# Ledger of designs, part 96: designed miniproteins, single chains, continued (3)

Each design is a single chain, and the fold is of that chain. pLDDT is the mean over its residues in the fold that is shown.

## One batch from the design tools (miniprotein)

Design m11537
Fold by ESMFold2-Fast:
Structure m11537 (fold): chain A 51 residues (1-51)
Amino acid sequence: MTPEERAREAFRRMQEAYDSGDDEGAQKHAAELRRLMAEHPEAFRDIDLRE
């Protein structure tokens, strides 16, 4: 998967974990998203996450 696809998947899994009450899973996916932003800032440069 591209870094952008991984970021979208991590964000989706984070939301699903929050909806199911899985706080640990939500934190894990949030950490993966932050890690991807740090390692691949170029993949997020053109993505306005603010919508």
Scores: mean pLDDT 73

Design m11538
Fold by ESMFold2-Fast:
Structure m11538 (fold): chain A 81 residues (1-81)
Amino acid sequence: MEKELREEIEAGVILIDVAVIKTVIKRNPDLSLEELEEYLKRLEELRERAEKLENEELKKQVLEAIEETIKLLEELKEKRE
């Protein structure tokens, strides 16, 4: 029970951080390339944390959210080139 709760809390924290990053990116389309690179690094750190999740279902859900946000960020970087 405690282990399962800890996994759910970790997944929830990662999802909240991903949602915050996604919101900032969507509301600030004029972000510099350097700022976009900083958010990409944060998402990679969150990906590493998600990879350590033992619950396969939570891990898949969290990694999917991270990957979606990374793709959005890469799209914005292309527009800033």
Scores: mean pLDDT 82

Design m11539
Fold by ESMFold2-Fast:
Structure m11539 (fold): chain A 55 residues (1-55)
Amino acid sequence: SMDDLVEELVELVREMLRAIEAGDEERRTALSRRIEELARQLTPEQVDAAVRAGL
């Protein structure tokens, strides 16, 4: 469902924050690509909700 995609984006945002805190540039780059691919399948409202939940 679309809610499942939103949940996946939430987890990717959380992993991105961990990568930033760890200074892991390679992981940040890989996660950014995955987040962009998933975000293209969602509405702007769903992306906003996922980012807020992941923070």
Scores: mean pLDDT 83

Design m11540
Fold by ESMFold2-Fast:
Structure m11540 (fold): chain A 76 residues (1-76)
Amino acid sequence: SLLEELEKAAKAGDVDKAAELLSQLPETSEVTAKFVGMVLRLVGTVLDGELGLVSEKEAEEAKKALDTIMKALKKV
């Protein structure tokens, strides 16, 4: 799905690809809810990393994904 490809691009730090995928997302409540859910899950992973509940690698990937999504949103 577009959201799965977006998460993959975001974890890779590919801002341009993430922006392209964001521009292709349908403006529906269902897709918006799924996108928000993905962002909240990534935030939760970062917080879990600070508590030692996930690996440092998983926390770092989640931080990178959030940074990439924020930068991509500024380009759409």
Scores: mean pLDDT 83

Design m11541
Fold by ESMFold2-Fast:
Structure m11541 (fold): chain A 75 residues (1-75)
Amino acid sequence: GVELPEEVVEELERFARELLAKVKSPADMARAAYELAERLEELGLPESAVEALRAAAELYENQLSVEELKKLAAE
């Protein structure tokens, strides 16, 4: 698994909380996810973790419904 130093985890938690406090719309959520993905990339996390966050941001940006995602996950 990917293990981060406690200080890095605490910094990421603060960063995520500050981003979430600014979220008022799906567009804000997409922006927050992109910003978090960039931070994780800077910290050298696996490409798969960064890609998952970018994919989540893109889904919010492209206005895909949660119901459509649930249908895909059920298959």
Scores: mean pLDDT 65

Design m11542
Fold by ESMFold2-Fast:
Structure m11542 (fold): chain A 78 residues (1-78)
Amino acid sequence: IDVDREMAAIAEAVARLLESKGDYRAAAEMYELAGELYLKAGDYERAAEMYRRAAELYEKAGDLERAEEARRKAEELE
């Protein structure tokens, strides 16, 4: 069982739900968690995508510092 990948998928699903409800900060935090879990699972492409989504949502939430940090994490995986 790839627990890290499965947990990442759950975090991603929760992030999408929070995003659909307009809770951008909580959604960004869940995408960031999903990115970390995809990294542990060795899925660098998916991890980068999650960090980019987190950065976009942190910007929508007004948290520019966390948005920059998430963007850097995504860039390091490209």
Scores: mean pLDDT 85

Design m11543
Fold by ESMFold2-Fast:
Structure m11543 (fold): chain A 68 residues (1-68)
Amino acid sequence: SLPEATIPEPPSDPEVREEYLRRLGAVADQLVAKLEAGEITPEQAIRELQSAADRLYEEARRKVEEKK
């Protein structure tokens, strides 16, 4: 398990939320694999996850506007 990270609240739109969480989960799995392999530190994993979460949240919001 990864330590707790500050992640933006998922969007209220169920489609956007599901897509966002799937993408975030894939990034988290990759970071956990690197952490277990000793390629990164827990601190680096948290920072990368937070950065990815912010980016993916913005991409998900943009996609919602495009679907209208």
Scores: mean pLDDT 72

Design m11544
Fold by ESMFold2-Fast:
Structure m11544 (fold): chain A 83 residues (1-83)
Amino acid sequence: SKEETLLEMTAQLLYTYTGVSEEEARKLANEAFKRAKEGESPDAIAQEVKERLLKLGESEAQAEAAARWVKGMVTLYKEMLEN
């Protein structure tokens, strides 16, 4: 499905461009998309992803960049759900 593709792309982006494991990247992507489906704002989801990446040892710059990517992906996902 388009949802599965977008989720997998988000997980692969997190894994490729941060130091987190593929397993952690997949968990972050799944959690972000679940929160988006539950009606949480993309800004709130991005902030939580940033905080979790910081706790996992990512630099502030990398965590901020990754959170911005996730914000874009969950925004697109919410638009797909509204159609």
Scores: mean pLDDT 83

Design m11545
Fold by ESMFold2-Fast:
Structure m11545 (fold): chain A 60 residues (1-60)
Amino acid sequence: AQALHEQGGRAFVAGRLEEAIALFKEALKLDPDNENAREALVGVLEAAGRDEEAAKVRAE
């Protein structure tokens, strides 16, 4: 959902990486075809050093 994507972006800018990851995961759960949320989740996971999870999300 758009609101979750916006909240995730704000959390990421604030350096709240775990909150951003949770918000983008929820956005993808509600809209699995949301490429913007998927790309944002991959970026946040990579920034958090969770490269294996980022690779898995990118493959889906």
Scores: mean pLDDT 77

Design m11546
Fold by ESMFold2-Fast:
Structure m11546 (fold): chain A 78 residues (1-78)
Amino acid sequence: LLEKGKELMAQERYEEAVEVFKEYLKENPENAEAWYYLGLALDELGRREEAIEYYRKALELDPENEGARGMLEILEKE
């Protein structure tokens, strides 16, 4: 599921990627990378508020997630 979600992201199929990442996270809620990709998919869909929430979740689980940190700096600080 995680790899399938990433593949959907590469194909710009963001709504489908959101569903796949959410399904993955039901069984793997501590996977910071999956929260980060869920945030990316939502950000691409213009769902900025939800993207911020999930980027924060990714950083909470993995403070060294540079992707989530960078995106939060952009979205929260402009």
Scores: mean pLDDT 81

Design m11547
Fold by ESMFold2-Fast:
Structure m11547 (fold): chain A 74 residues (1-74)
Amino acid sequence: MSPEERLNLVRAALEEVVQASLAAGASIEEIRARLYETVERLAKELELSEEEKEQLYKEVDQMVRALEASRAAR
């Protein structure tokens, strides 16, 4: 599996976590925690490099920030 394929697998999982959590009415803090847990679990399972893991954490931070901004604007 290429690095791009591994990152895309994790991204798909993160998207599912966000969608399921939002549908369940989860708080932003709960969504953040679940996303970080998903990154840690998949990083171990897929043997991700530290650089790949850092990229995913930045993506999680961007997703969480977007959710916070969306709720603050309403």
Scores: mean pLDDT 81

Design m11548
Fold by ESMFold2-Fast:
Structure m11548 (fold): chain A 56 residues (1-56)
Amino acid sequence: TNDELSEDLEELAKKSKNPEASEYFLKASEYFRKGDVEKGSEYALKGFKELEKYSE
């Protein structure tokens, strides 16, 4: 559900060492919580794209 996706994205944001990815995941979480799946998906993808740039 959108609530479960929102919670998962909030957890990813808290665990992320990449501040840009974390910010995108928080925004995605807020949009999914509001039922805006299109914007939620957009911001989630931006977050994952930022993680691809981050070397651990």
Scores: mean pLDDT 78

Design m11549
Fold by ESMFold2-Fast:
Structure m11549 (fold): chain A 87 residues (1-87)
Amino acid sequence: VEELYEEAVKAIEAGDYPRALQLAEKIFEAGDYEKAAELFERVAEKSPDPLLQARAYTLAARAYKKLGDIEKAQEYLDKSVELMKSL
């Protein structure tokens, strides 16, 4: 998980947001919802692709739901929906 996290951070720094999202999903599947949520948030904030941003917000919401943060999960779902409406 630590190696996946470091690789995902490097992908974000390189502007490879699709790879960062893929690695963050692997971290999520491994059960590290906190690190996954952080990476999904960073992809959503930094990616210039609105569809990738929307997917990242949806995945961040899923991660926060797993963490029991229902309010934050709803916030990110709302952001994803609003972004999709603007497309």
Scores: mean pLDDT 83

Design m11550
Fold by ESMFold2-Fast:
Structure m11550 (fold): chain A 62 residues (1-62)
Amino acid sequence: MVGDVYRATQVVPKTGPDDLALRPGDLVRVEEEVSPDTVRARLLADPSRVGLVPKSYLEPVA
């Protein structure tokens, strides 16, 4: 999980200041598992964009 690349499967809204907003197909690297349901991820297309993403919106990239 941590260090691996995941793809957003659907729109991830920014609902709080720490959240990372994503669109379907966005690739992120997981930097930290903050809870069983939430990770801190960094957007690969823009590494300045870091935030919290629910795991349910992400799928592993082979």
Scores: mean pLDDT 80

Design m11551
Fold by ESMFold2-Fast:
Structure m11551 (fold): chain A 60 residues (1-60)
Amino acid sequence: GDIQEIINETLKKAKEEIEKGDIEKAKEIINEGIKKLKDMNASADTIKDLVEKGMDLLMK
């Protein structure tokens, strides 16, 4: 998928795990999404966007 598809799927799956109470799995999903973006040579701003949105989910 494209970069936006990876971001959307990563955040969706992380949110599902947080709702189940599995914070560690949510962190793993976010980290895996970041790795995929880096492998695709996504911009630093794009990677930062996923990191910030992922951290926002984890702080709730």
Scores: mean pLDDT 83

Design m11552
Fold by ESMFold2-Fast:
Structure m11552 (fold): chain A 86 residues (1-86)
Amino acid sequence: NAEEVIKRAEKIIEKNPNNANAWLTLGRAYYVLGDYEKAIEAYEKAIEIDPNNADAWRNLGLVYEKLGETEKAEEYFKKADEALGR
């Protein structure tokens, strides 16, 4: 469940705060719970660590789409495409 995923991701981050995949996992778990603010914070950490992580950019776009911020969502989807070299 999302709560167990959060606990596991937090434990990984405690050992290695520069693990971009752990931050990405944390963001996805918060997104599933509907905690979009915490999802954004976690995804922003993932892209701070790995700016070419297309998955993190795409997931940011999905959060902003859920919030009704269409223009911002489109911007992040474009950054995901750029990270993929498209």
Scores: mean pLDDT 87

Design m11553
Fold by ESMFold2-Fast:
Structure m11553 (fold): chain A 87 residues (1-87)
Amino acid sequence: MEFKEKLKEVAEKLLKEGLVTEEEAEKMANSAENLVEIVAKRYGLSEEEKKIGLGTLEAAEWLAKNKDMPDEEKRKKLKELWEKMKE
């Protein structure tokens, strides 16, 4: 229950900040795998980076907090976060 609630909260924050579409947010709220796929697709992340699971939730929450940051910088930060979690 708590985990599904966290997925919905992250999806709602991303939608509110305009970082994802309403359809994407709905898919993210239903599955952590969908959240990983949507974030990876939007920010150009590899299949290996998608496997980092937990880091994706943290990265999505970070994106919601940093909406005003340029997309290029957001993509770079997401990649750095996932690389750090692989270590």
Scores: mean pLDDT 67

Design m11554
Fold by ESMFold2-Fast:
Structure m11554 (fold): chain A 64 residues (1-64)
Amino acid sequence: NEKRIEELEKRIEELQEEIARLDAEYQAALAAGDRARAAALLKEQMALSAELVGLAVELVLLKK
């Protein structure tokens, strides 16, 4: 379980970094007026956020 907790924490950290990068690109796309790119980036960010929530729930259940 300890190894599983470490794997989940690492994946959560990776997802948080990727979401932050996508948010920065999304803000840049909005500033540039590139609505199509902004919409695509928002969709990808939402998908990764959903994955992050799922992993966070699993981590909480393992730590109880």
Scores: mean pLDDT 84

Design m11555
Fold by ESMFold2-Fast:
Structure m11555 (fold): chain A 60 residues (1-60)
Amino acid sequence: MTEAQKISKEIHELKEKATPEQQKKIDELEDEFSEKTENASEEERIKLLEELLEEVKKIL
């Protein structure tokens, strides 16, 4: 499993534990991540995934 896949899996597991209101906030963060990664390198994508994971943890 790649580093990106590990982080994505952790985010997915956190989403499953989230309330509908928390899931909506996480979806908004995922949309922002998608926009930021559109032209990003793999290294930048991993960094943005780590930032996304930390923001998701703050919501829960």
Scores: mean pLDDT 81

Design m11556
Fold by ESMFold2-Fast:
Structure m11556 (fold): chain A 61 residues (1-61)
Amino acid sequence: SIEELKEEIERLEAEIEELDRRIAEARAAGDRETALELEIERGILLIELGVLKLILKKLEE
């Protein structure tokens, strides 16, 4: 449903915000490997978010 899609978008946005915090912490600690892994994960979630937002836009038209 549209409601389930909106909930998934909100979940992904919250997860990305948490990843941004964790990336900042890893960088501050000098943990380059963890920072890189988290940045890759964030990139994947951004692609997923973009796809879901496009679907939502089409369903609301």
Scores: mean pLDDT 88

Design m11557
Fold by ESMFold2-Fast:
Structure m11557 (fold): chain A 71 residues (1-71)
Amino acid sequence: DAVLAALDAEQRERVRELTARAVELGWPEDLARALAALGVAEEAGLAVDEATRAALEARLRALRAERAAAR
């Protein structure tokens, strides 16, 4: 959400659009929003903390493991 605060109104609208589309494809809303915000920030040339990227990768690995275990 700190990344979202750094985005302008047009970029935040794009994050909402990408998040909604990802949720329709079966992604969890929180993860979809975080990935959409990161992607929009990268497209805009904004600096994203290495810790934020690492946290998102860890969450993706955890999600894949949970989905595999849950069927």
Scores: mean pLDDT 68

Design m11558
Fold by ESMFold2-Fast:
Structure m11558 (fold): chain A 68 residues (1-68)
Amino acid sequence: MNDYLLELGEEAEKDPELQRKLAEMERAIFEGDYDKLIEFYRELKKRYNSPKIDENIKALEKQKEVKK
């Protein structure tokens, strides 16, 4: 299943700031830092208006609620 992160990986080759943010986000995934992940997607939404970003934010917010 293609997620928006795969598409961003290709863009990161042309954008070193996006490359750094993707690396930080991978670390946040391993650490379970949903707040960092949500902030990352909110920043991406300002730059890239995509419904995939909104769906990812909702999924992360739901995962955060489950962790309580």
Scores: mean pLDDT 68

Design m11559
Fold by ESMFold2-Fast:
Order: structure tokens, then C-alpha cells, then sequence
Structure m11559 (fold): chain A 80 residues (1-80)
């Protein structure tokens, strides 16, 4: 279902955030790499869900959640 596809994409994004926070060096170069990697993953997941016919409103809600998680992760990394 579309709901299951959205839930799977969000879970995959959460795993990527946790992995990058654990493995990215506490350097300006590390921060830039993590910022780009998470932005690209959001674009890829949104594009895939759109291609699978997920409604625009569900994609918008997922995008907002992923962007909030990205912002929080970048703030945590920046504080290191």
C-alpha cells in the first residue's frame, strides 16, 4: 500500500541518519558530506514514491518529516 511505502521510506531515512551521525567525522568537511548525502536521499526517496503513484499530500508530509530529521541531525553534528 502507499502507507506501507511511506513508512518504509521514513524508516530507511531514519537508519541512514543514525548511520551518518555515527560514522561522519566531527569536521566541517564531514558536516558538508552528511548535509549533501541526506538531501540527496530525501530527493531519491521522494522521486521513487512519486514514480510509484504515492499521493502528493503523503509525499509532502514525508518530506517535511525527513527534512526535520535532517535539520536535527545536522544541528547535533554541528554541536560536536
Amino acid sequence: SHEERVAFALEAFRYAVAHLLRTTPATPEGLARMEAALANLIADLVGELRSLGVPDEDIAALRAEMEALRAAALAEHRAR
Scores: mean pLDDT 89

Design m11560
Fold by ESMFold2-Fast:
Order: sequence, then structure tokens, then C-alpha cells
Structure m11560 (fold): chain A 61 residues (1-61)
Amino acid sequence: MISVESAEKLKEIVEKYGKSFSNAALQRLIEEIRKAMERASEETRKILEEVIEYLKKLIEE
């Protein structure tokens, strides 16, 4: 189960390095985050949703 601190760290990593990821890697990461959200707290889910939206924008750009 992913914690709030882990979700915040993931957000930081994605904001720093997300542009260097391939579209395939970004898609895979979105799928893994969606799976993690199924067992996450409300607070953690909100952060993970923000990460997914950012990753989607990177793919669309």
C-alpha cells in the first residue's frame, strides 16, 4: 500500500524526470498508479490522481 509520503516522492520524481520517459513507460506508470489507487487512502489517491493527470499531459504533448 502506497503512503502519502511515497505518493509525494513519486510526484517529485515525475515532475523532475517525466519528460525523459518514453510514452510506453509513461503509459505503464499510469497503469501501475491506477492499480495502487485501488488500495490507497483518500489522501494518497488525490495525490496519485494529480500524478496521473500530469503523466497524461506529457503523453499528449
Scores: mean pLDDT 79

Design m11561
Fold by ESMFold2-Fast:
Structure m11561 (fold): chain A 72 residues (1-72)
Amino acid sequence: AEEKVKELVEKVNEGIRALEEGDYEKAIEYFEKASEYDKGLEKAKEAVEKGDIEKAIELAEQSVVRFVNREL
């Protein structure tokens, strides 16, 4: 449970960092990998593809909170 939380947080943080750097392809890759932990990351990926970066970050952060509450 703790190990999965750490993996999710790491992937989400890298995805958000990629968005901040303008590397949307890298962000999509990290959110896609993170989507195995929570489906909200699939929606975050879709938001990046649509250019809605603020919503992508919001959805990714919500997914982390939901997963942490589920696993811990």
Scores: mean pLDDT 82

Design m11563
Fold by ESMFold2-Fast:
Structure m11563 (fold): chain A 101 residues (1-101)
Amino acid sequence: MKKVTVVVESFKNGKVFVIVTGASPETAQAAAEAALKAAGLEGKAKGLPDGTGLAIGEGTVTPEEALAAARAAVEAAGAKVTDERVIETDLGLIAVVEGEV
């Protein structure tokens, strides 16, 4: 089965980064956009030919909001969530959600 991984990294300086890996080229941008929409953030998203989705949003998210955003991206990539984790740091937080297609 194909694995999709989404990382949402929120910084206290008001930047949120989304990285989607393992998506298809056709779904990668939509997955990154889904994360921004679920987080309620304005920003830009791009999909790359290798199935990588990238987004940059403005604002901050809670751990719960970051996990929800990463789940939305996994589901938009056509995958089902298999694992979730979040790490809080002095500079912000990192949420990682994995799924399988």
Scores: mean pLDDT 86

Design m11564
Fold by ESMFold2-Fast:
Structure m11564 (fold): chain A 80 residues (1-80)
Amino acid sequence: AQELGEQAREYLRKALEAVKKGDIEKAIEYAEKAAELYEELARQGDEEARRAAELVRSAVGNLIMGDLKGAEQNLEEALK
């Protein structure tokens, strides 16, 4: 559980850096990996991970729609 949370945060940080660099393909890739890990933790009863998964899923939607600012905001909120 703790190791999955740290791995999820690492992918989240990588997604945020990719957004800042304008690398949308990498941003989506890293954000989807983070969402998968948070969703796995949420299935195990982690309420904080459930919130993080929702925010990261929203960020993936923003990236697909070309809303880089919205994606950055949601990724930063998930990282808090």
Scores: mean pLDDT 85

Design m11565
Fold by ESMFold2-Fast:
Structure m11565 (fold): chain A 75 residues (1-75)
Amino acid sequence: AAARLAELQAREDKLLEELKKAIEEGDAEKAIELLDELARLLEEAAALDPRVDAADLEAGLARLEKLKEKIREEA
């Protein structure tokens, strides 16, 4: 569990860096794909860590969805 959680954290960090680059380059499609992947990763991490509150997870996923909508509107 701990090793898998550490792997997911490293993947999150990499996805955030790729997302920043996609936004800076104006690649809306890539940014949306990365946000979808980040959402899936957050769900997987929450399943492995019982300390994650369901309401916090839901709020986080909703925030990612709003970012996707904003990117689509700006594209």
Scores: mean pLDDT 77

Design m11567
Fold by ESMFold2-Fast:
Structure m11567 (fold): chain A 76 residues (1-76)
Amino acid sequence: SSTLQSVANTLKSKGLSKAASYVNKALKAYEKGDYQTAVKYLSKAAFELLPHVDELSDEYDTVVQLAADLSNKAFG
Protein backbone atom coordinates (compact mmCIF):
# COMPACT_ATOMS: atom_id res chain seq x y z
CA SER A 1 0.00 0.00 0.00
CA SER A 2 1.34 3.44 -1.00
CA THR A 3 -0.39 4.82 2.12
CA LEU A 4 1.50 2.53 4.53
CA GLN A 5 4.79 3.24 2.73
CA SER A 6 4.18 7.00 3.06
CA VAL A 7 3.41 6.61 6.79
CA ALA A 8 6.59 4.53 7.33
CA ASN A 9 8.70 7.14 5.47
CA THR A 10 7.23 9.99 7.56
CA LEU A 11 7.83 8.13 10.84
CA LYS A 12 11.43 7.30 9.85
CA SER A 13 12.10 10.95 8.90
CA LYS A 14 10.95 12.00 12.41
CA GLY A 15 13.26 9.51 14.15
CA LEU A 16 10.46 7.07 15.10
CA SER A 17 12.41 4.11 13.71
CA LYS A 18 10.62 1.48 15.85
CA ALA A 19 7.13 2.63 14.76
CA ALA A 20 8.36 2.84 11.13
CA SER A 21 9.73 -0.72 11.42
CA TYR A 22 6.34 -1.97 12.64
CA VAL A 23 4.52 -0.23 9.75
CA ASN A 24 7.00 -1.79 7.27
CA LYS A 25 6.42 -5.25 8.80
CA ALA A 26 2.65 -4.68 8.52
CA LEU A 27 3.08 -3.66 4.85
CA LYS A 28 5.04 -6.85 4.05
CA ALA A 29 2.41 -9.00 5.81
CA TYR A 30 -0.39 -7.16 3.94
CA GLU A 31 1.33 -7.76 0.57
CA LYS A 32 1.44 -11.51 1.40
CA GLY A 33 -2.26 -11.57 2.40
CA ASP A 34 -1.28 -12.23 6.05
CA TYR A 35 -3.87 -9.91 7.56
CA GLN A 36 -3.49 -11.28 11.13
CA THR A 37 0.23 -10.37 11.17
CA ALA A 38 -0.51 -7.02 9.48
CA VAL A 39 -3.06 -6.14 12.22
CA LYS A 40 -0.55 -7.21 14.92
CA TYR A 41 2.16 -4.86 13.61
CA LEU A 42 -0.27 -1.96 12.92
CA SER A 43 -1.45 -2.28 16.55
CA LYS A 44 2.17 -2.16 17.76
CA ALA A 45 2.81 0.90 15.56
CA ALA A 46 -0.32 2.64 16.94
CA PHE A 47 0.90 2.01 20.51
CA GLU A 48 4.32 3.54 19.67
CA LEU A 49 2.54 6.58 18.13
CA LEU A 50 0.29 7.31 21.15
CA PRO A 51 2.83 9.70 22.83
CA HIS A 52 3.15 11.60 19.50
CA VAL A 53 -0.52 11.80 18.47
CA ASP A 54 -0.67 15.62 18.78
CA GLU A 55 1.96 16.02 16.01
CA LEU A 56 1.27 12.78 14.07
CA SER A 57 -2.54 12.58 14.26
CA ASP A 58 -2.96 11.83 10.51
CA GLU A 59 -0.42 8.98 10.65
CA TYR A 60 -2.00 7.61 13.85
CA ASP A 61 -5.53 7.76 12.36
CA THR A 62 -4.32 6.03 9.16
CA VAL A 63 -2.68 3.18 11.13
CA VAL A 64 -5.73 2.70 13.41
CA GLN A 65 -8.21 2.77 10.49
CA LEU A 66 -6.19 0.24 8.48
CA ALA A 67 -5.88 -2.03 11.53
CA ALA A 68 -9.69 -1.93 11.93
CA ASP A 69 -10.31 -2.63 8.21
CA LEU A 70 -7.82 -5.53 8.11
CA SER A 71 -9.14 -6.97 11.39
CA ASN A 72 -12.47 -7.60 9.61
CA LYS A 73 -10.60 -9.67 6.99
CA ALA A 74 -8.38 -11.49 9.53
CA PHE A 75 -11.02 -12.35 12.18
CA GLY A 76 -14.39 -11.79 10.45
Scores: mean pLDDT 83

Design m11568
Fold by ESMFold2-Fast:
Formats: sequence, C-alpha cells, structure tokens
Structure m11568 (fold): chain A 73 residues (1-73)
Amino acid sequence: SVLEEAKKKIEEALKQVKEAIEKGKLEEAKEIIEKLLLEIDKLYPKLTPEEQEEVKKLLEKFGEEVQKLLDES
C-alpha cells in the first residue's frame, strides 16, 4: 500500500540520518532528509485523510529525533 511505502521510506531514512549524524556527515544527513520529503510529497495526495495524519505524526517524530541527535551530538 501507499501508506506502507511511506512508512518504510521514513523508517529507512531515519536509520540513515542517525548513522550520518553520528559520523559527523551532516551534509549527507541533509540530502537524505531532502530526498525523503520530496518522495513523501509525491505519495501524500494518494493517501486517505487518516493515513495522511499517520504519516504526518511519523514525520513529526522523525524531525524530533533528528533535532535531538543534532542537539546532543
């Protein structure tokens, strides 16, 4: 499903961003985030309102985790 595709992309991107930040590769982390957001933007209109809310919450948690890693690194 489109929802499962979006969730998988967010989960995989978070793992890659965490690794990049831990290794001090901030530009790589930025590129991963930009690619994720572009891909999610294309999928988002194909989701139901309920699925959009789920993806939105996952992206908010993604942003919180990334910011926490940057603040604590």
Scores: mean pLDDT 84

Design m11569
Fold by ESMFold2-Fast:
Structure m11569 (fold): chain A 76 residues (1-76)
Amino acid sequence: VEEAARREAEAAVEAARELVEKAKEALEKGDLQKARSLLVAAKILAALARLGGREEEAEEILKEVEELEKKIEEKE
């Protein structure tokens, strides 16, 4: 059971990182709404990763999400 949760946490980390990269691309293209949606999804996945014991990776992802959210706010 716990090992399955760890594998799901690993998948969540990978998915969250992919969403962050897509959010960066959306931000560069000026699609602020898409970037925000991708960052919200990345936050949810990072929270799941943290619950599964991947706290360090989750914290790195959340920090990157916060930096991107700040850039989006500056463009509003």
Scores: mean pLDDT 81

Design m11570
Fold by ESMFold2-Fast:
Structure m11570 (fold): chain A 63 residues (1-63)
Amino acid sequence: DDVVETLRKHGQELLDMAESAKKMADSMEKLSKEKGDTYRKVAENARKAAEELEKKAEELLKS
């Protein structure tokens, strides 16, 4: 119970971070391509981490 809830909470936090990082990437790309690329990579990594946490939460719910 607590583990599934914690995983989903962390997954949502990572998704929120990915969304914020994408907005920062779009804003920074206008000022600095290098900074925009950095934020875009952060957003991609955060989204992948969130997908893995949701997958683990789904596996635990099926068990």
Scores: mean pLDDT 79

Design m11571
Fold by ESMFold2-Fast:
Structure m11571 (fold): chain A 73 residues (1-73)
Amino acid sequence: MSIEEIEERIKKIEEEIEELKEEIERLEKELEKAEGEEKRKLLLRLIGLKIRLIGLEFELELLKKKLKELKAK
Protein backbone atom coordinates (compact mmCIF):
# COMPACT_ATOMS: atom_id res chain seq x y z
CA MET A 1 0.00 0.00 0.00
CA SER A 2 1.51 3.32 -1.11
CA ILE A 3 1.63 6.52 0.97
CA GLU A 4 -0.78 8.07 -1.58
CA GLU A 5 -3.28 5.17 -1.19
CA ILE A 6 -3.20 5.51 2.63
CA GLU A 7 -3.68 9.32 2.45
CA GLU A 8 -6.62 8.81 0.05
CA ARG A 9 -8.17 6.18 2.40
CA ILE A 10 -7.69 8.51 5.40
CA LYS A 11 -9.45 11.35 3.53
CA LYS A 12 -12.36 9.04 2.62
CA ILE A 13 -12.76 7.81 6.22
CA GLU A 14 -12.57 11.39 7.62
CA GLU A 15 -15.38 12.40 5.23
CA GLU A 16 -17.45 9.35 6.28
CA ILE A 17 -16.84 10.15 9.98
CA GLU A 18 -18.07 13.75 9.49
CA GLU A 19 -21.21 12.56 7.67
CA LEU A 20 -21.84 9.96 10.41
CA LYS A 21 -21.40 12.56 13.20
CA GLU A 22 -23.96 14.82 11.47
CA GLU A 23 -26.43 11.90 11.17
CA ILE A 24 -25.91 10.97 14.86
CA GLU A 25 -26.55 14.61 15.92
CA ARG A 26 -29.73 14.72 13.82
CA LEU A 27 -30.99 11.44 15.32
CA GLU A 28 -30.19 12.64 18.89
CA LYS A 29 -32.37 15.72 18.26
CA GLU A 30 -35.19 13.49 16.90
CA LEU A 31 -34.78 11.24 19.97
CA GLU A 32 -35.52 14.21 22.30
CA LYS A 33 -38.96 14.58 20.62
CA ALA A 34 -39.74 10.86 20.15
CA GLU A 35 -41.92 8.73 22.47
CA GLY A 36 -42.66 5.01 22.93
CA GLU A 37 -41.91 2.68 20.00
CA GLU A 38 -40.48 5.47 17.79
CA LYS A 39 -37.95 6.35 20.54
CA ARG A 40 -36.90 2.67 20.76
CA LYS A 41 -36.34 2.44 16.98
CA LEU A 42 -34.32 5.68 16.96
CA LEU A 43 -32.22 4.44 19.93
CA LEU A 44 -31.38 1.19 18.09
CA ARG A 45 -30.39 3.12 14.95
CA LEU A 46 -28.32 5.58 17.01
CA ILE A 47 -26.47 2.69 18.73
CA GLY A 48 -25.70 1.16 15.30
CA LEU A 49 -24.33 4.47 14.00
CA LYS A 50 -22.20 5.00 17.13
CA ILE A 51 -20.71 1.49 16.75
CA ARG A 52 -19.88 2.27 13.10
CA LEU A 53 -18.31 5.61 14.16
CA ILE A 54 -16.07 3.80 16.71
CA GLY A 55 -14.99 1.33 13.99
CA LEU A 56 -14.16 4.12 11.52
CA GLU A 57 -12.24 6.15 14.15
CA PHE A 58 -10.23 3.01 15.04
CA GLU A 59 -9.43 2.34 11.33
CA LEU A 60 -8.44 6.02 10.90
CA GLU A 61 -6.05 5.80 13.89
CA LEU A 62 -4.43 2.62 12.48
CA LEU A 63 -4.03 4.21 9.02
CA LYS A 64 -2.51 7.40 10.51
CA LYS A 65 -0.05 5.26 12.51
CA LYS A 66 0.88 3.29 9.35
CA LEU A 67 1.32 6.55 7.39
CA LYS A 68 3.64 7.90 10.13
CA GLU A 69 5.71 4.68 10.03
CA LEU A 70 6.01 4.83 6.20
CA LYS A 71 7.05 8.52 6.29
CA ALA A 72 9.64 7.87 9.04
CA LYS A 73 13.18 7.92 7.64
Scores: mean pLDDT 83

Design m11572
Fold by ESMFold2-Fast:
Structure m11572 (fold): chain A 68 residues (1-68)
Amino acid sequence: MSPEELVKEYEEKIKEKPSAENYTKLGKAYMLLKDYEKAIEAYEKALELDPENGEAESNLQIAKFALE
């Protein structure tokens, strides 16, 4: 599955059921596309839903570093 197809898949899943897992996976798909600003947005939404999500926090830091 292409990263673009993954973005579409998780956007559809989020419309049905917003969850930290689905936002984290959406962020990962944006990382594969090198769309770091959209990845940051997705990971921040994951952390709003689950502040203790270590995967989203770690990937958020990586995405922020990639923008510098």
Scores: mean pLDDT 84

Design m11573
Fold by ESMFold2-Fast:
Structure m11573 (fold): chain A 60 residues (1-60)
Amino acid sequence: MLSEDEIRERGGVLSSELGDLAGPEEARRFADEFMKLLNEGDYEGAIKLIEEGEKRIEEL
């Protein structure tokens, strides 16, 4: 399982990739939801959000 620091790093990388491939609004929406999950301590939810975003990038 990813540590909190690894989850934050992975989410940051994905946010950057979403901005480049899908645009800044998509990156912002991802970042907002990701930060909300982290602030709530929902690391499992944060990981799932990353996996969904990575799947979306794969389809682009």
Scores: mean pLDDT 80

Design m11574
Fold by ESMFold2-Fast:
Structure m11574 (fold): chain A 89 residues (1-89)
Amino acid sequence: AEAYFNRGNTYLELGQYEEAIEDYTKAIELKPNFLKAYLNRAKAYLGLGQYEEALKDLLKAKELKPEDEEIADTIERLKAALKSSKVLP
């Protein structure tokens, strides 16, 4: 799980979002409660303009840690951004 997560982080920093998503997905398959993998996969989905997929991962992260204010803030910011869009890609 950790090795896939760490390589996914490298792909995310390089803007290789599809590769990042693949590695985070494998990390999650090995560790289904891997909070940080859901959060970082959401970031990669945002990089690809896949806002609905990003929101699903953030909501899953909130299920895993409901008291996490950073997750709640990220969800609210994404919802606000989506609401402000006239047409989503």
Scores: mean pLDDT 78

